# Designed miniproteins, single chains, continued (5): the designs that were tried, part 42

Each design is a single chain, and the fold is of that chain. pLDDT is the mean over its residues in the fold that is shown.

## One batch from the design tools (miniprotein)

Design m17533
Fold by ESMFold2-Fast:
Structure m17533 (fold): chain A 83 residues (1-83)
Amino acid sequence: MDAGLTYVPASVLVGEEATVTWEPGDHPATVQVYDSAGNLVASAVDASSLTFTPTEAGTYTVVLTDASDPPRRQVAEVEVLPR
C-alpha cells in the first residue's frame, strides 16, 4: 500500500514540539520539513513519525515523497505562531 500523511498539526507555537505522523507503505517514504525560508529543519526516512521544535515563526512545509512508480508526493503546511 502507499504511504500517506495521517496527522499534521495546523498550527503550533515557537518552541512547541510538533509531531507529524504518516502510514508507512510498501515503498520507502521520505518526510521533510522546511521553514518559511525553504531551509530543511527536519527529515525522516522509513519511519512513521517525525517530531520537531520550530525556532522561528512562519509557515513550515511538510513534504512526503514515496519511491513508488510514479513517485507519490503529499504536501501540508504548519503555521508556526510567535510565542
Scores: mean pLDDT 79

Design m17534
Fold by ESMFold2-Fast:
Structure m17534 (fold): chain A 126 residues (1-126)
Amino acid sequence: MDFLNELLKKVFLEGKPLSEEEKKKIEELVKKYEEEIEKAPNLHTAWALLGKALLLLGRYEEAVEYFEKAIELNPDYHEAWAYLGLALYKLGRYEEAVEYFEKAIKLNPKYELAKIFLEKAKEALG
């Protein structure tokens, strides 16, 4: 669980690329989470974990879809709002990214990732 969060920090906050071994592990996690969703489609955490894995693999449009499902199941899950915003930011959809980072911060005012990317998204809008 912490593995994906540490990689998200490494890639998106520190600008460091994934190793080939890390990519392989994430691809294996994608398959695992897809299987978990088939068995338990009401678990918002499984949808969010698949979204995080796809985000790390650069599959941003797919990540958006899976974070939207996580939010549909649990709208109080501030991490899903923040990572949905991050995926939209990576797609250049800055206005939408701002909206979703603000929702994440409203749910958890101490969530530094959402604050950092909110500032970056606002700067990108001018």
Scores: mean pLDDT 87

Design m17535
Fold by ESMFold2-Fast:
Structure m17535 (fold): chain A 60 residues (1-60)
Amino acid sequence: MGGAGVVVKPGDTLDTLAERLGISKEELEAALKEGRVLVNGKPVTEFPFKEGDTVVVLAR
């Protein structure tokens, strides 16, 4: 998959995850609603994520 990916760290929020992914928080929230966020390879639509989860955002 050609998307950006990060590992969830202690104290991560949507804002800090979006920053590490190189996108805005609003863009990450839109990606969640669109089903473009994979957590451990599975599409999710809701936060919070668990510490240690691998988060990948699929490109449009």
Scores: mean pLDDT 75

Design m17536
Fold by ESMFold2-Fast:
Structure m17536 (fold): chain A 71 residues (1-71)
Amino acid sequence: MLEEVARLVEEAAAAYLAGDFEKAERLNEEALKLLGRVLEEAAKAPPEEREAVLARLREIFARVGARLEAA
């Protein structure tokens, strides 16, 4: 799930940078739906697993944000 969120967010960013806003919007919507599910599952997990999931999500969004800022 986290791997799929990373893939969708990175592909959405790439589409946005390429000027394909329709594709970027579609991929972003898919990523948000999957993110909702990931957060829901993390809420049921022990605190250590929740923190690991949140840390990975922060890494994914930081990486994508850096790419968008560099463009």
Scores: mean pLDDT 80

Design m17537
Fold by ESMFold2-Fast:
Structure m17537 (fold): chain A 99 residues (1-99)
Amino acid sequence: MKKEVIELAEKAIELAKQAIKLAEEGKDEEAKKLVKEAIKLVKEAALKLMETDPSKTLEAIGIILRAIGLEEDLRRGGDIKEIAEEVIELAKELLKLVE
């Protein structure tokens, strides 16, 4: 139950950290692809949390909505590093919810 949510959240953090490094190197298109994948993993983790622990449904929905907002910001040319940092924060919030 908790293991899958943890694995998805940790992978999202790793991808977002890699995206920050790529953006610092000027590899914005590669960084953007990693941030999109990290956002997808955060949404998947929140959905799995909601399925496995219904008491966390409102918190999981909140994370999904914030993840969708970050995905829209990324599509509209928002700052890749800032968006990646927010993805890391969302993934850490998911990890706290499964404690």
Scores: mean pLDDT 87

Design m17538
Fold by ESMFold2-Fast:
Structure m17538 (fold): chain A 59 residues (1-59)
Amino acid sequence: KRERLREAYEKHGGDPEVLANEALRLGVDPEAIVQVLKEAREKGLSPEEVFDRLIELLE
């Protein structure tokens, strides 16, 4: 699962929408994804920080 999310990050340049959709497909809770995206918007998280938070929500 982590490798799939990493491939999406590398291929699509860390687009938060692409990462969120891939995390959802990999079984991450939709509520957790919404929280990550809200925090990214409010705190100005980098694409790498968004990726790191989503990967932590996987196994």
Scores: mean pLDDT 76

Design m17541
Fold by ESMFold2-Fast:
Structure m17541 (fold): chain A 60 residues (1-60)
Amino acid sequence: GILVEVIEDYKAKSEEELTLKKGEKLEILEVVDEYNVLVKNLETGEEGLVPKKYLKELEL
């Protein structure tokens, strides 16, 4: 999938969402809608929904 970095802390609002910390590296698994993506945290292995606006795509 697409590698992204968290640009700002985000607190999960439901059991389906991930809590994010700025600087974490995630992989986008699925684009759910215009606002939300399903991601995997590459350090913890946890999966969940997050708002796209908290992410930036990594050029590697």
Scores: mean pLDDT 83

Design m17542
Fold by ESMFold2-Fast:
Structure m17542 (fold): chain A 73 residues (1-73)
Amino acid sequence: MEAVEKARELLREAAEELGRPEITATDEALRRIAELAAGDESALRVIVRHLVERAIAEGRTTIEAADVGGAPP
């Protein structure tokens, strides 16, 4: 329904596939992800996958809005 809900679900799926089901994102991060994807579900999947992989590499369990590419100040 909302792009944010899709982002949350895809992020959860990616985290589970990578063996890190505890990885989640803030609502702000999910909004940024949805905005970057601009309704493109393929782009959404790619963005989510990369953010989960980065979180794993950094030993983080939470993806923050700053991780998504940086909103202009």
Scores: mean pLDDT 77

Design m17543
Fold by ESMFold2-Fast:
Structure m17543 (fold): chain A 70 residues (1-70)
Amino acid sequence: SEEIKKAFLKYRNEDGTITLEEFYKAVKDLGIKASREEIEKVFKKYDTNGDGTISFEEFKKAVEELKKKY
């Protein structure tokens, strides 16, 4: 979805990744009604290296999972 790409581009850091705080903002901008706890759980699932950031590919998968559930 172009909406997902626009949300990522709005909140991405200089290195092309998103932190958990930025992910909360992007998810809310996309109209997803998940709680902070639910959002954090999905973020951590796709933050496979545990560095506290996710790439665009991981972001897209995380958002699609949240959209399917909430």
Scores: mean pLDDT 82

Design m17544
Fold by ESMFold2-Fast:
Structure m17544 (fold): chain A 63 residues (1-63)
Amino acid sequence: MKELQELIKKLEEVEPQLTDRELEALVLSLAGLSQREIAELLGVSVATVSRRLARARKVIEEA
């Protein structure tokens, strides 16, 4: 749980650098949903979710 709190704090710092769609996918992934579950919930393809998560991860890693 401590690592989750650290991740949430870092997410708040990088949030302005993410699009709404990238942030939606990232939040759902942090909540424990798989890429398939996120794709079904958002009504997009798994490839779209994977792309959004890859972009979000890159922004976080460069922060």
Scores: mean pLDDT 73

Design m17545
Fold by ESMFold2-Fast:
Structure m17545 (fold): chain A 70 residues (1-70)
Amino acid sequence: SEETLKKAIELLEKILKENPDNADVYLALGRIYYKLGKYEEAIRYFQKALEIDPNNEKAKKLLEEVKKKL
């Protein structure tokens, strides 16, 4: 549900405010924005995850996937 995804974003953003260098939280936020069809936001979050963890293969694949939607 879109409402459930928005609540998940709020929770993850709260976690991120306490630990801004958490690559897994950026990855999770990117995935949720992707599911909401917010592809530009998803790209931004996947890029931040890769900035923190450059070898994150999941983030690389998801970034390539979402760019094809633009």
Scores: mean pLDDT 85

Design m17546
Fold by ESMFold2-Fast:
Structure m17546 (fold): chain A 95 residues (1-95)
Amino acid sequence: SLDEALKAVNLTGKASRYLKEGKYDEAIKYAEEALKLDPGNVFARLILADAYEKAGKYEEAAKIYRELSQRFRDAGATDLADYYEKKAEELEKKA
């Protein structure tokens, strides 16, 4: 719904601010809440993956980057899909 999408935007903004502050657990929490309200929110998913990566949670980050890669592939954005697939593979080597 529009109300849920607007709440997801607000939560995504909070997640982005916490990520910039180095508060990765809070960034993860708010990004996950945004995705519960709007599972198609690519920006919230990007923040979630980045927050997991910066927190050293490489397996979790790789999983979200693979989900992003698949979404970009389904949308015909092949270069972005390949980029996030490669990023997931690199993180899996660090896990």
Scores: mean pLDDT 89

Design m17547
Fold by ESMFold2-Fast:
Structure m17547 (fold): chain A 68 residues (1-68)
Amino acid sequence: SHLLRVTLTGDGGEVAAQIGVLPGVLSVEVDEAAGTAFVRVEPSQIEAVKERILALPGVESVEDLGPV
């Protein structure tokens, strides 16, 4: 799998729900204290998932942390 770090500006639960239904997303973990979500993605879907996450309201940025 591949790991993304998502910086949140909105409600983490709402954003996590929207991310969790995207094709290629394997898991979403919200760190409410840090305003961050960690998203595991299928490697073949990484670019599409990054683009979709960045389009969501309540997302400031997405960082690719690489394969895990």
Scores: mean pLDDT 80

Design m17548
Fold by ESMFold2-Fast:
Structure m17548 (fold): chain A 59 residues (1-59)
Amino acid sequence: GPEGEAARKAAEAGDATAAAVAAWEAGQHYNPELGRKGAEAGQAGDAEKAAEYAELASG
């Protein structure tokens, strides 16, 4: 979905904060648990993991 795509683009740019935000937003609409895990990964500086969780959360 759009939130997963936004998180992936953020990860490609190396922006872990933007990836975390996109993962959290994806979780609010689809799967809160996966969105939370993505946000936590992004806050830890792992933009790739944040994008993976956002993609899973957004379907």
Scores: mean pLDDT 80

Design m17549
Fold by ESMFold2-Fast:
Structure m17549 (fold): chain A 79 residues (1-79)
Amino acid sequence: RPAELARRAYEAAQEGKIDETSKLLREGAVAARDAGLPSAAQLLEMTADAVEKSTDPEKAARLARLAYQGVEAIERAAA
């Protein structure tokens, strides 16, 4: 599930694992495209780019949390 990958990315971000966070967000974007959720895929890719550019672990965790919440909302609206 795209939201499940986004949740795991948020958990990795809370642990300061920025490389794992960006990887999980990009995997989530692929899963979102496969699920026919292009808005969720774009949100996850943009968040991965922002996380990779961030030197602040707290900002990275906040970005990943917002992406997770957004993807969950998109999945619920699509169901």
Scores: mean pLDDT 83

Design m17550
Fold by ESMFold2-Fast:
Structure m17550 (fold): chain A 118 residues (1-118)
Amino acid sequence: TTTPVLERLQEIAKTGDAEQSEAAREALELVRKGAEALLAGDYEEAARLFEEAARIAEEKLGDPATAGQLLAAAARAAFYAGDRERARRLYERAVELARRAGDEALAAAIEAMAAQMT
């Protein structure tokens, strides 16, 4: 689920400086559109939107843990779209980001999620 990511981005949007708040609002809108695309079965669009949200979280917010969670969501969408190679690459990057954040529990959760999709 994207609930922890949404809560984190909403917190940054309310409590961050002007640049962080703007970036968090952009990421929130992309996550919302990605979730809508998933519900519509538009998995390629969902993967694209979650990847863009992850880029904002990593590059503009300096939040590799949130970026890792978003890339895991993108990987899942790519897998449902039938692009298993893209899904594998996205999961590998999501695990890397979780480890860079020092979040071994998140890294293990993403690895377990990836294993269920093989």
Scores: mean pLDDT 86

Design m17551
Fold by ESMFold2-Fast:
Structure m17551 (fold): chain A 80 residues (1-80)
Amino acid sequence: METFTIKLADGSTLTVTISKDATPLEAARIVAEKAVEDGFITPEEAQEIIDEVKKRNPKSREEAVRIAGELINKKILEKM
């Protein structure tokens, strides 16, 4: 397991634990699902984020988590 901490635009923090065997896309999905559970985005917004991460084709779990975090922050800022 590997723990990622994402700082959110509203000053809160999103913490996710991901398997070291997870693919980049699986890591992005876990991050997006956690953001839905914590009330930051909707399930529909999570699917949009996953689809965008897939298009960008990240080469590592770290890159996928970074892209997902950026897209989550974009959604939070759009609601502020």
Scores: mean pLDDT 84

Design m17552
Fold by ESMFold2-Fast:
Structure m17552 (fold): chain A 74 residues (1-74)
Amino acid sequence: MAEDEAKVPELVDILKNDPSAEKRVQAAEEIRELIEKGVDVREAFKPLADAAINDPDPEVRQAAGRALATYAKA
């Protein structure tokens, strides 16, 4: 639990700053898995929303959107 929570800032940094679209997709998908496990990812909400709207890569936007949909269910 605590270890998974510690990953959230790292995944948010990748989602916001990694030059690789593939790594940003993986970060969004991993955040979604953490949400499904019940991990507190509140700090990821705004970065996910920004990525879902503004990321230049359509796969990143879709992955971030899925994570947000999962968060809304929690």
Scores: mean pLDDT 80

Design m17553
Fold by ESMFold2-Fast:
Structure m17553 (fold): chain A 65 residues (1-65)
Amino acid sequence: SMAEERVRRALEEEKERTGKIKEFRVEGDEVTVYLSKMDLETIGALIRLMGVAFEAGMSLRVVLV
């Protein structure tokens, strides 16, 4: 779907921008983000990703690894 594609682009952009998203997975209506570090930069990225996921009707799960 276009909504899922938008979420995937946002995830790729935040991964490239921060360098701290180790991996992400999109499975059904759930998005899982694997972070190497939690700091102000990654918190900002998560807030933006939560917004995009919410608009797409998807849930966001965050895992620190």
Scores: mean pLDDT 86

Design m17554
Fold by ESMFold2-Fast:
Structure m17554 (fold): chain A 62 residues (1-62)
Amino acid sequence: MSLEEAVEILKTEAGLDEKLAREIAERVLSTDGDMGAAAKIIVEEGGLDNELAVRLAIQILG
């Protein structure tokens, strides 16, 4: 998945602004497929619940 596709997912599915979505997307993509680390980044940086964060991590990395 491209960085721009990950940014769009975070904007549309989680309602994040472009700057925050881009920062989170870059960090998530840098986890080298670590779904747990990616979900944690989405929770901590995006302020989202664990269930949504896990689904977004799978969508971006899986």
Scores: mean pLDDT 83

Design m17555
Fold by ESMFold2-Fast:
Structure m17555 (fold): chain A 60 residues (1-60)
Amino acid sequence: MSEKVARLVAHTIGAIGAELEGDYKTAAEHYRRAASVAEEIGDTELAEKYRQKAEELEKK
């Protein structure tokens, strides 16, 4: 498994965990990091999806 895929998975899990706890700020940070990693691996659609999710959580 590549380092980038491992970082993507870790940040995605962190984001979901924080969101379930109601920690929207931490969840948004993890989604932003996941989006950055998704872009590095060429998954621009996933990166955009995670950036939008982070923005939504910051508005809560």
Scores: mean pLDDT 82

Design m17556
Fold by ESMFold2-Fast:
Structure m17556 (fold): chain A 67 residues (1-67)
Amino acid sequence: SEEERRALEEEAAAAEAAGYATLNFGKALSASAEILDENNAIVTVETEAGTYTFLYDLKTGEFTLIG
């Protein structure tokens, strides 16, 4: 279903964000993602160093820190 596809895509984006944060900021404790459109997701990662929010490009895999 469309809902199932969105949930899987959000789960995948959150997993990528957790990996990115662990390598660049601090060990990821939790991550969540919301698909904004076909090209973009907003992802939030809680790490041991603090909480970070990124704009995630679903086409390129690029993360832009926004908060």
Scores: mean pLDDT 86

Design m17557
Fold by ESMFold2-Fast:
Formats: structure tokens, sequence, C-alpha cells
Structure m17557 (fold): chain A 71 residues (1-71)
């Protein structure tokens, strides 16, 4: 799986997390955000500089979503 494919998968998990949160399913939302963050952490050491801004954006969205769930 390429870094681009992994970033796309991480985005998909963030969107699934947002959808679960809107449905009131906090456990499913948190699980999806955790999966997105795990993918991003795996590729961070090897990701190309031109993809780093996108990775940082996806990470920020996942962290924001997860933070909203723990309040």
Amino acid sequence: MSDEERLALAREYVEKGKQAFEQGNKDEALENYKKALAILNQIRPTVRPELQAELDRIEAEALKGAKELVE
C-alpha cells in the first residue's frame, strides 16, 4: 500500500468517525479516529515532504474529533 493510499484510508476513517459521532455512537467514532491516527503514525517517518501538509491536516481533524468525544 502506497503512502497516498494510506493517507486516503486515514481520511476515510476520519469521515467514518465524524459520521458515527453525528449518529451519537461515541465508541465507534473514537475507534475510527484511533485507526486514522495509527495509520498516520505508521507513515510519518517515511512520508514525502509534499504529503506532510495533508498528513498534518488529517491528524489535526482526527485529534479534534477525538477530543470532542472525551469531554
Scores: mean pLDDT 83

Design m17558
Fold by ESMFold2-Fast:
Structure m17558 (fold): chain A 86 residues (1-86)
Amino acid sequence: MKVVITLKNPSVGQALLAMGGATDAALDGGKLESKVEGDTYTFTVTDASEKGAQAAIEGARGVEKGGGTLEIERKGDEVTLTVTGA
C-alpha cells in the first residue's frame, strides 16, 4: 500500500518521530521518499506492508501527542496521515 505522512509546522522532534515511522514502514520492502518545502515535511512510502503502515500511524500519533493535530484518511490502498503542529 501507499502511506503519505504530511507534517505542517513541525518541531524537530515531531519531524524525527514521523521519519522514524516512515523508515519502519519502508523496511518491510517499501520505498521511502522525503520532501521538505518550507515548513511542510512530506514522507511518502510506496509498497508498504500493513505492518509498515501501522508503524507509520504510530509515529504520527507520537507527533500528535507532542502538540499537533492528527488526521488519518484511508482510501483504497492509500493511507494519508496529516499532522499540523502548533
Scores: mean pLDDT 75

Design m17559
Fold by ESMFold2-Fast:
Structure m17559 (fold): chain A 58 residues (1-58)
Amino acid sequence: IEELEKKIEQLKKEVAELRERAIKLVDSDPELAASLMAEVQEKQQEIAFLLGEIGKLK
């Protein structure tokens, strides 16, 4: 489960960074901002899935 926990931590870090970038870009590059927010949603779904899997194992 340590590998899953490390992946979740990495994904949380990436989500925070992508959100910050997307917010700063929304006015200057809305297409890139939208792309980054799509990545945030995808990574958040993966985090939720991994948390569920850890819960099933422990």
Scores: mean pLDDT 79

Design m17560
Fold by ESMFold2-Fast:
Structure m17560 (fold): chain A 61 residues (1-61)
Amino acid sequence: MVGDLAVAVVHAPKLSEDELELLEGDRVEILEEVGDKFVLARSLATGEEGLVSKEALEILS
């Protein structure tokens, strides 16, 4: 999972400073697993980093 590419399957809104906003179809790189529900990810479109729900992502690699 760490180092994998993923795609957002739903809109993930930024609800806190630590979260990454993703639109459906956005591509991310998974940098770290954060507990059971979140990953730290980097947006491939913007280069921004933040927490994303695992349920919002489909792993591509």
Scores: mean pLDDT 80

Design m17561
Fold by ESMFold2-Fast:
Structure m17561 (fold): chain A 70 residues (1-70)
Amino acid sequence: LMERMRERARRTVDVLLSDASPEEKERVLREMYRVLESTQERSDELTEGVEELARAVKRVSDELERRRRE
């Protein structure tokens, strides 16, 4: 995913620095923004999921320690 985003960024810069029409330049920028926005949403969901999993694991670990004591 990150590698594909880097490639898209490079291509977008190449188009922006070329003699392409303003319409084409605006189009590639919009596509790039859309991809960045979608990726950010997915990243946020993954982060929340990992945090919830970590909390669940800690709770189970604490319960097992409690049972070991008596």
Scores: mean pLDDT 69

Design m17562
Fold by ESMFold2-Fast:
Structure m17562 (fold): chain A 101 residues (1-101)
Amino acid sequence: APRVEILDEKAVAKEGGEATLRVRVTGIADGMELRLELQKKDGTVVDASRLVASAEGEGDELTLTLRNLKPEDEGVYRAVARDPQGNVVAEGRPAELKVEK
C-alpha cells in the first residue's frame, strides 16, 4: 500500500528563506503518478507554486522545499499523496516547522 512520511519530526528555517523536509514515499506501483501535497493541521493545502519536490534523496526519499517563508508558515504539517484522479492514497504523520527571524 502507498505510504508517505515526513522523516524529520521538526524542521527549523529562517523567515524569507526555504525549509526542506525529507519525505519517504513507498509502496508505489511502477508507472503510478502521484501528486504530493503539504497540508497544515487546519487542513489548508500549501500552494503548489511555493512547494518544490526534488528526487535528490536516496532510494524512496525525496525533498519537499517550501519557499519564501513567512511567520504564518510556522506550524504543524503533514504530507499527503494523491493519485491522478485526486483520491488520497497516503497520509503521513505530523511534523513541526519553526520559522526563525
Scores: mean pLDDT 74

Design m17563
Fold by ESMFold2-Fast:
Structure m17563 (fold): chain A 92 residues (1-92)
Amino acid sequence: AQEDFDVEVLIGISLIRVAVADIAVKRAEKSGNKEQLINELKEAIKMIEKSIQDLRAALPTASPASQARIQAEIDFLEKRLKEYKEKLEKVK
């Protein structure tokens, strides 16, 4: 019960980080400022990588149901990470 709750909190924090990163990147895209966009993409990449690392660290001790949820979140975050890295390469 407690371990499952801790997993839900970790997933929630990861989703908030992605939402904040998405808003910052979208604002930078709308600004037309290339330097701001590069900086926000780099920050988004760091935040998503940290979330993936935190989730992977929780995976071995999680319940089977929580493991499936953690893996789904990791898969989602890795897809978002790839998208941000591709955007960064296009603007460099």
Scores: mean pLDDT 83

Design m17564
Fold by ESMFold2-Fast:
Structure m17564 (fold): chain A 96 residues (1-96)
Amino acid sequence: MEKEEEARKYLEKGKELFKKGKYEEAIKYARKAIELAPENEEILREAAMLIAESYYAMGKLEEAIKELEKIAKEYPDTPAGELAKDLAEKLKKLLE
């Protein structure tokens, strides 16, 4: 569908913004990708990773954990939700 193509473009732009150190903008684009293609597991996984990596790069570990836990709750029993849950647990250990 055209929405999946659009979501991939947002995700790719988010990755470019991340490489440029524009982490808050990268998160915004990753969230838009999820909104456009919530049923696409690959896009959800990549967007969740980009959100986590962006918050981590900014030193906002608690915000990264909160966002990942939200994704895990919104997409339970999916590969994207399981990935988000695993990443949240790993980041929690990093705060120790």
Scores: mean pLDDT 80

Design m17565
Fold by ESMFold2-Fast:
Structure m17565 (fold): chain A 57 residues (1-57)
Amino acid sequence: MLGERLIELSERDPEDPEALEEVKELMREQGVDVDDEQAKTILTVVRRAREEREAGE
C-alpha cells in the first residue's frame, strides 16, 4: 500500500512541493521522520525504478 502511493507521487513533478509534503506525511504516519532531501531521494528512487520497468516493457 505505501509503495503504491509513493509510485503515484513519483508520477508528479519531482520539484512539486505538494508531492514532497505528502511523502513526508505518509512517512510520518509510519513513524519515520524525513526531511525534504530524503523525501526527494525517495521519490527519485521510486521514479527511477518505475521508468526502468516501463523501458523494459
Scores: mean pLDDT 74

Design m17566
Fold by ESMFold2-Fast:
Structure m17566 (fold): chain A 64 residues (1-64)
Amino acid sequence: NKEAIEEMEKLLKENPELREALEELGIKTAEEALLKVGLDYILSNPGLSEEQKEKLKEIYSKIK
């Protein structure tokens, strides 16, 4: 799921608060975030725009 990983990497680069929250969980990469963290947790982080939230929903919909 290379496309989902690349899209997540872009979102983490644009959202330092989200990256910091994931680092607190010991998650260092976009790939680990997608494997270990649920959509609900990620969407609970402040500072995400509505466009970023919709993008996250799209990314997670590709992972089954």
Scores: mean pLDDT 74

Design m17567
Fold by ESMFold2-Fast:
Structure m17567 (fold): chain A 56 residues (1-56)
Amino acid sequence: MQPLPAPASSIEEITPEEALKRMKAEIDAGLPFLTPEQREAAERIKKEIDEALKKL
């Protein structure tokens, strides 16, 4: 196969709201597998995402 352009650029079609929601969901799903320090950072990021969504 020749080098084909990856459809990764199509991901840009995701709205900021969708991107933030995806990040939050992924953080939530990962929380039980994180270290305590990572959990704290993840919860802070979640809070920031919530604030960003609220301002939309």
Scores: mean pLDDT 72

Design m17568
Fold by ESMFold2-Fast:
Structure m17568 (fold): chain A 95 residues (1-95)
Amino acid sequence: SAERARELLKKARELLEKAKKAEDLEEAIDLVREALDLVREALKVATPELLPEIEELCREILELCETLIRKTTDKELLLKAIALVFRAIGLLLEL
């Protein structure tokens, strides 16, 4: 339903804002992953009118992941961030 999609997208945006402010890189990556999971769930129930908002959130996720990748020196966290980039691109290709 459109209402359910809007609720999921609102929660995803809130998680992305928290990720941008997170001082811990692992916390930021986990918040981005959770936001991406919500965006994917929203896409399953989204009406065409919500597709531009889903695209915008995926692009914001990509930008934040690129920032996190540049800051990350830990190999496991780096791989997690790269995996999120591929997932976000995958969602964009479904639009």
Scores: mean pLDDT 87

Design m17569
Fold by ESMFold2-Fast:
Structure m17569 (fold): chain A 82 residues (1-82)
Amino acid sequence: DLELEVLRALALMQLTLLEKYSKDPEIQKIAREARDALVAGDFDRAIELLKKGLEKSTDPDEKKLFETAIRLVEEARRLAAE
């Protein structure tokens, strides 16, 4: 499904931005682990990691990237279950 692949790609873009622009090594690690889970198709693991990142981040821009990634992955998981 092209829509599923687009949602996954958009979520991966958010994670790439977190890895590149975050100065917090823990946030960078969470973004890498979430990317690996998303690439593996483990949407539940990816959402768990993204929510952990959102809780740990104190940067409003990082929080926005995590919130956006969570919404995209939740929609991708919904479509994958159909």
Scores: mean pLDDT 87

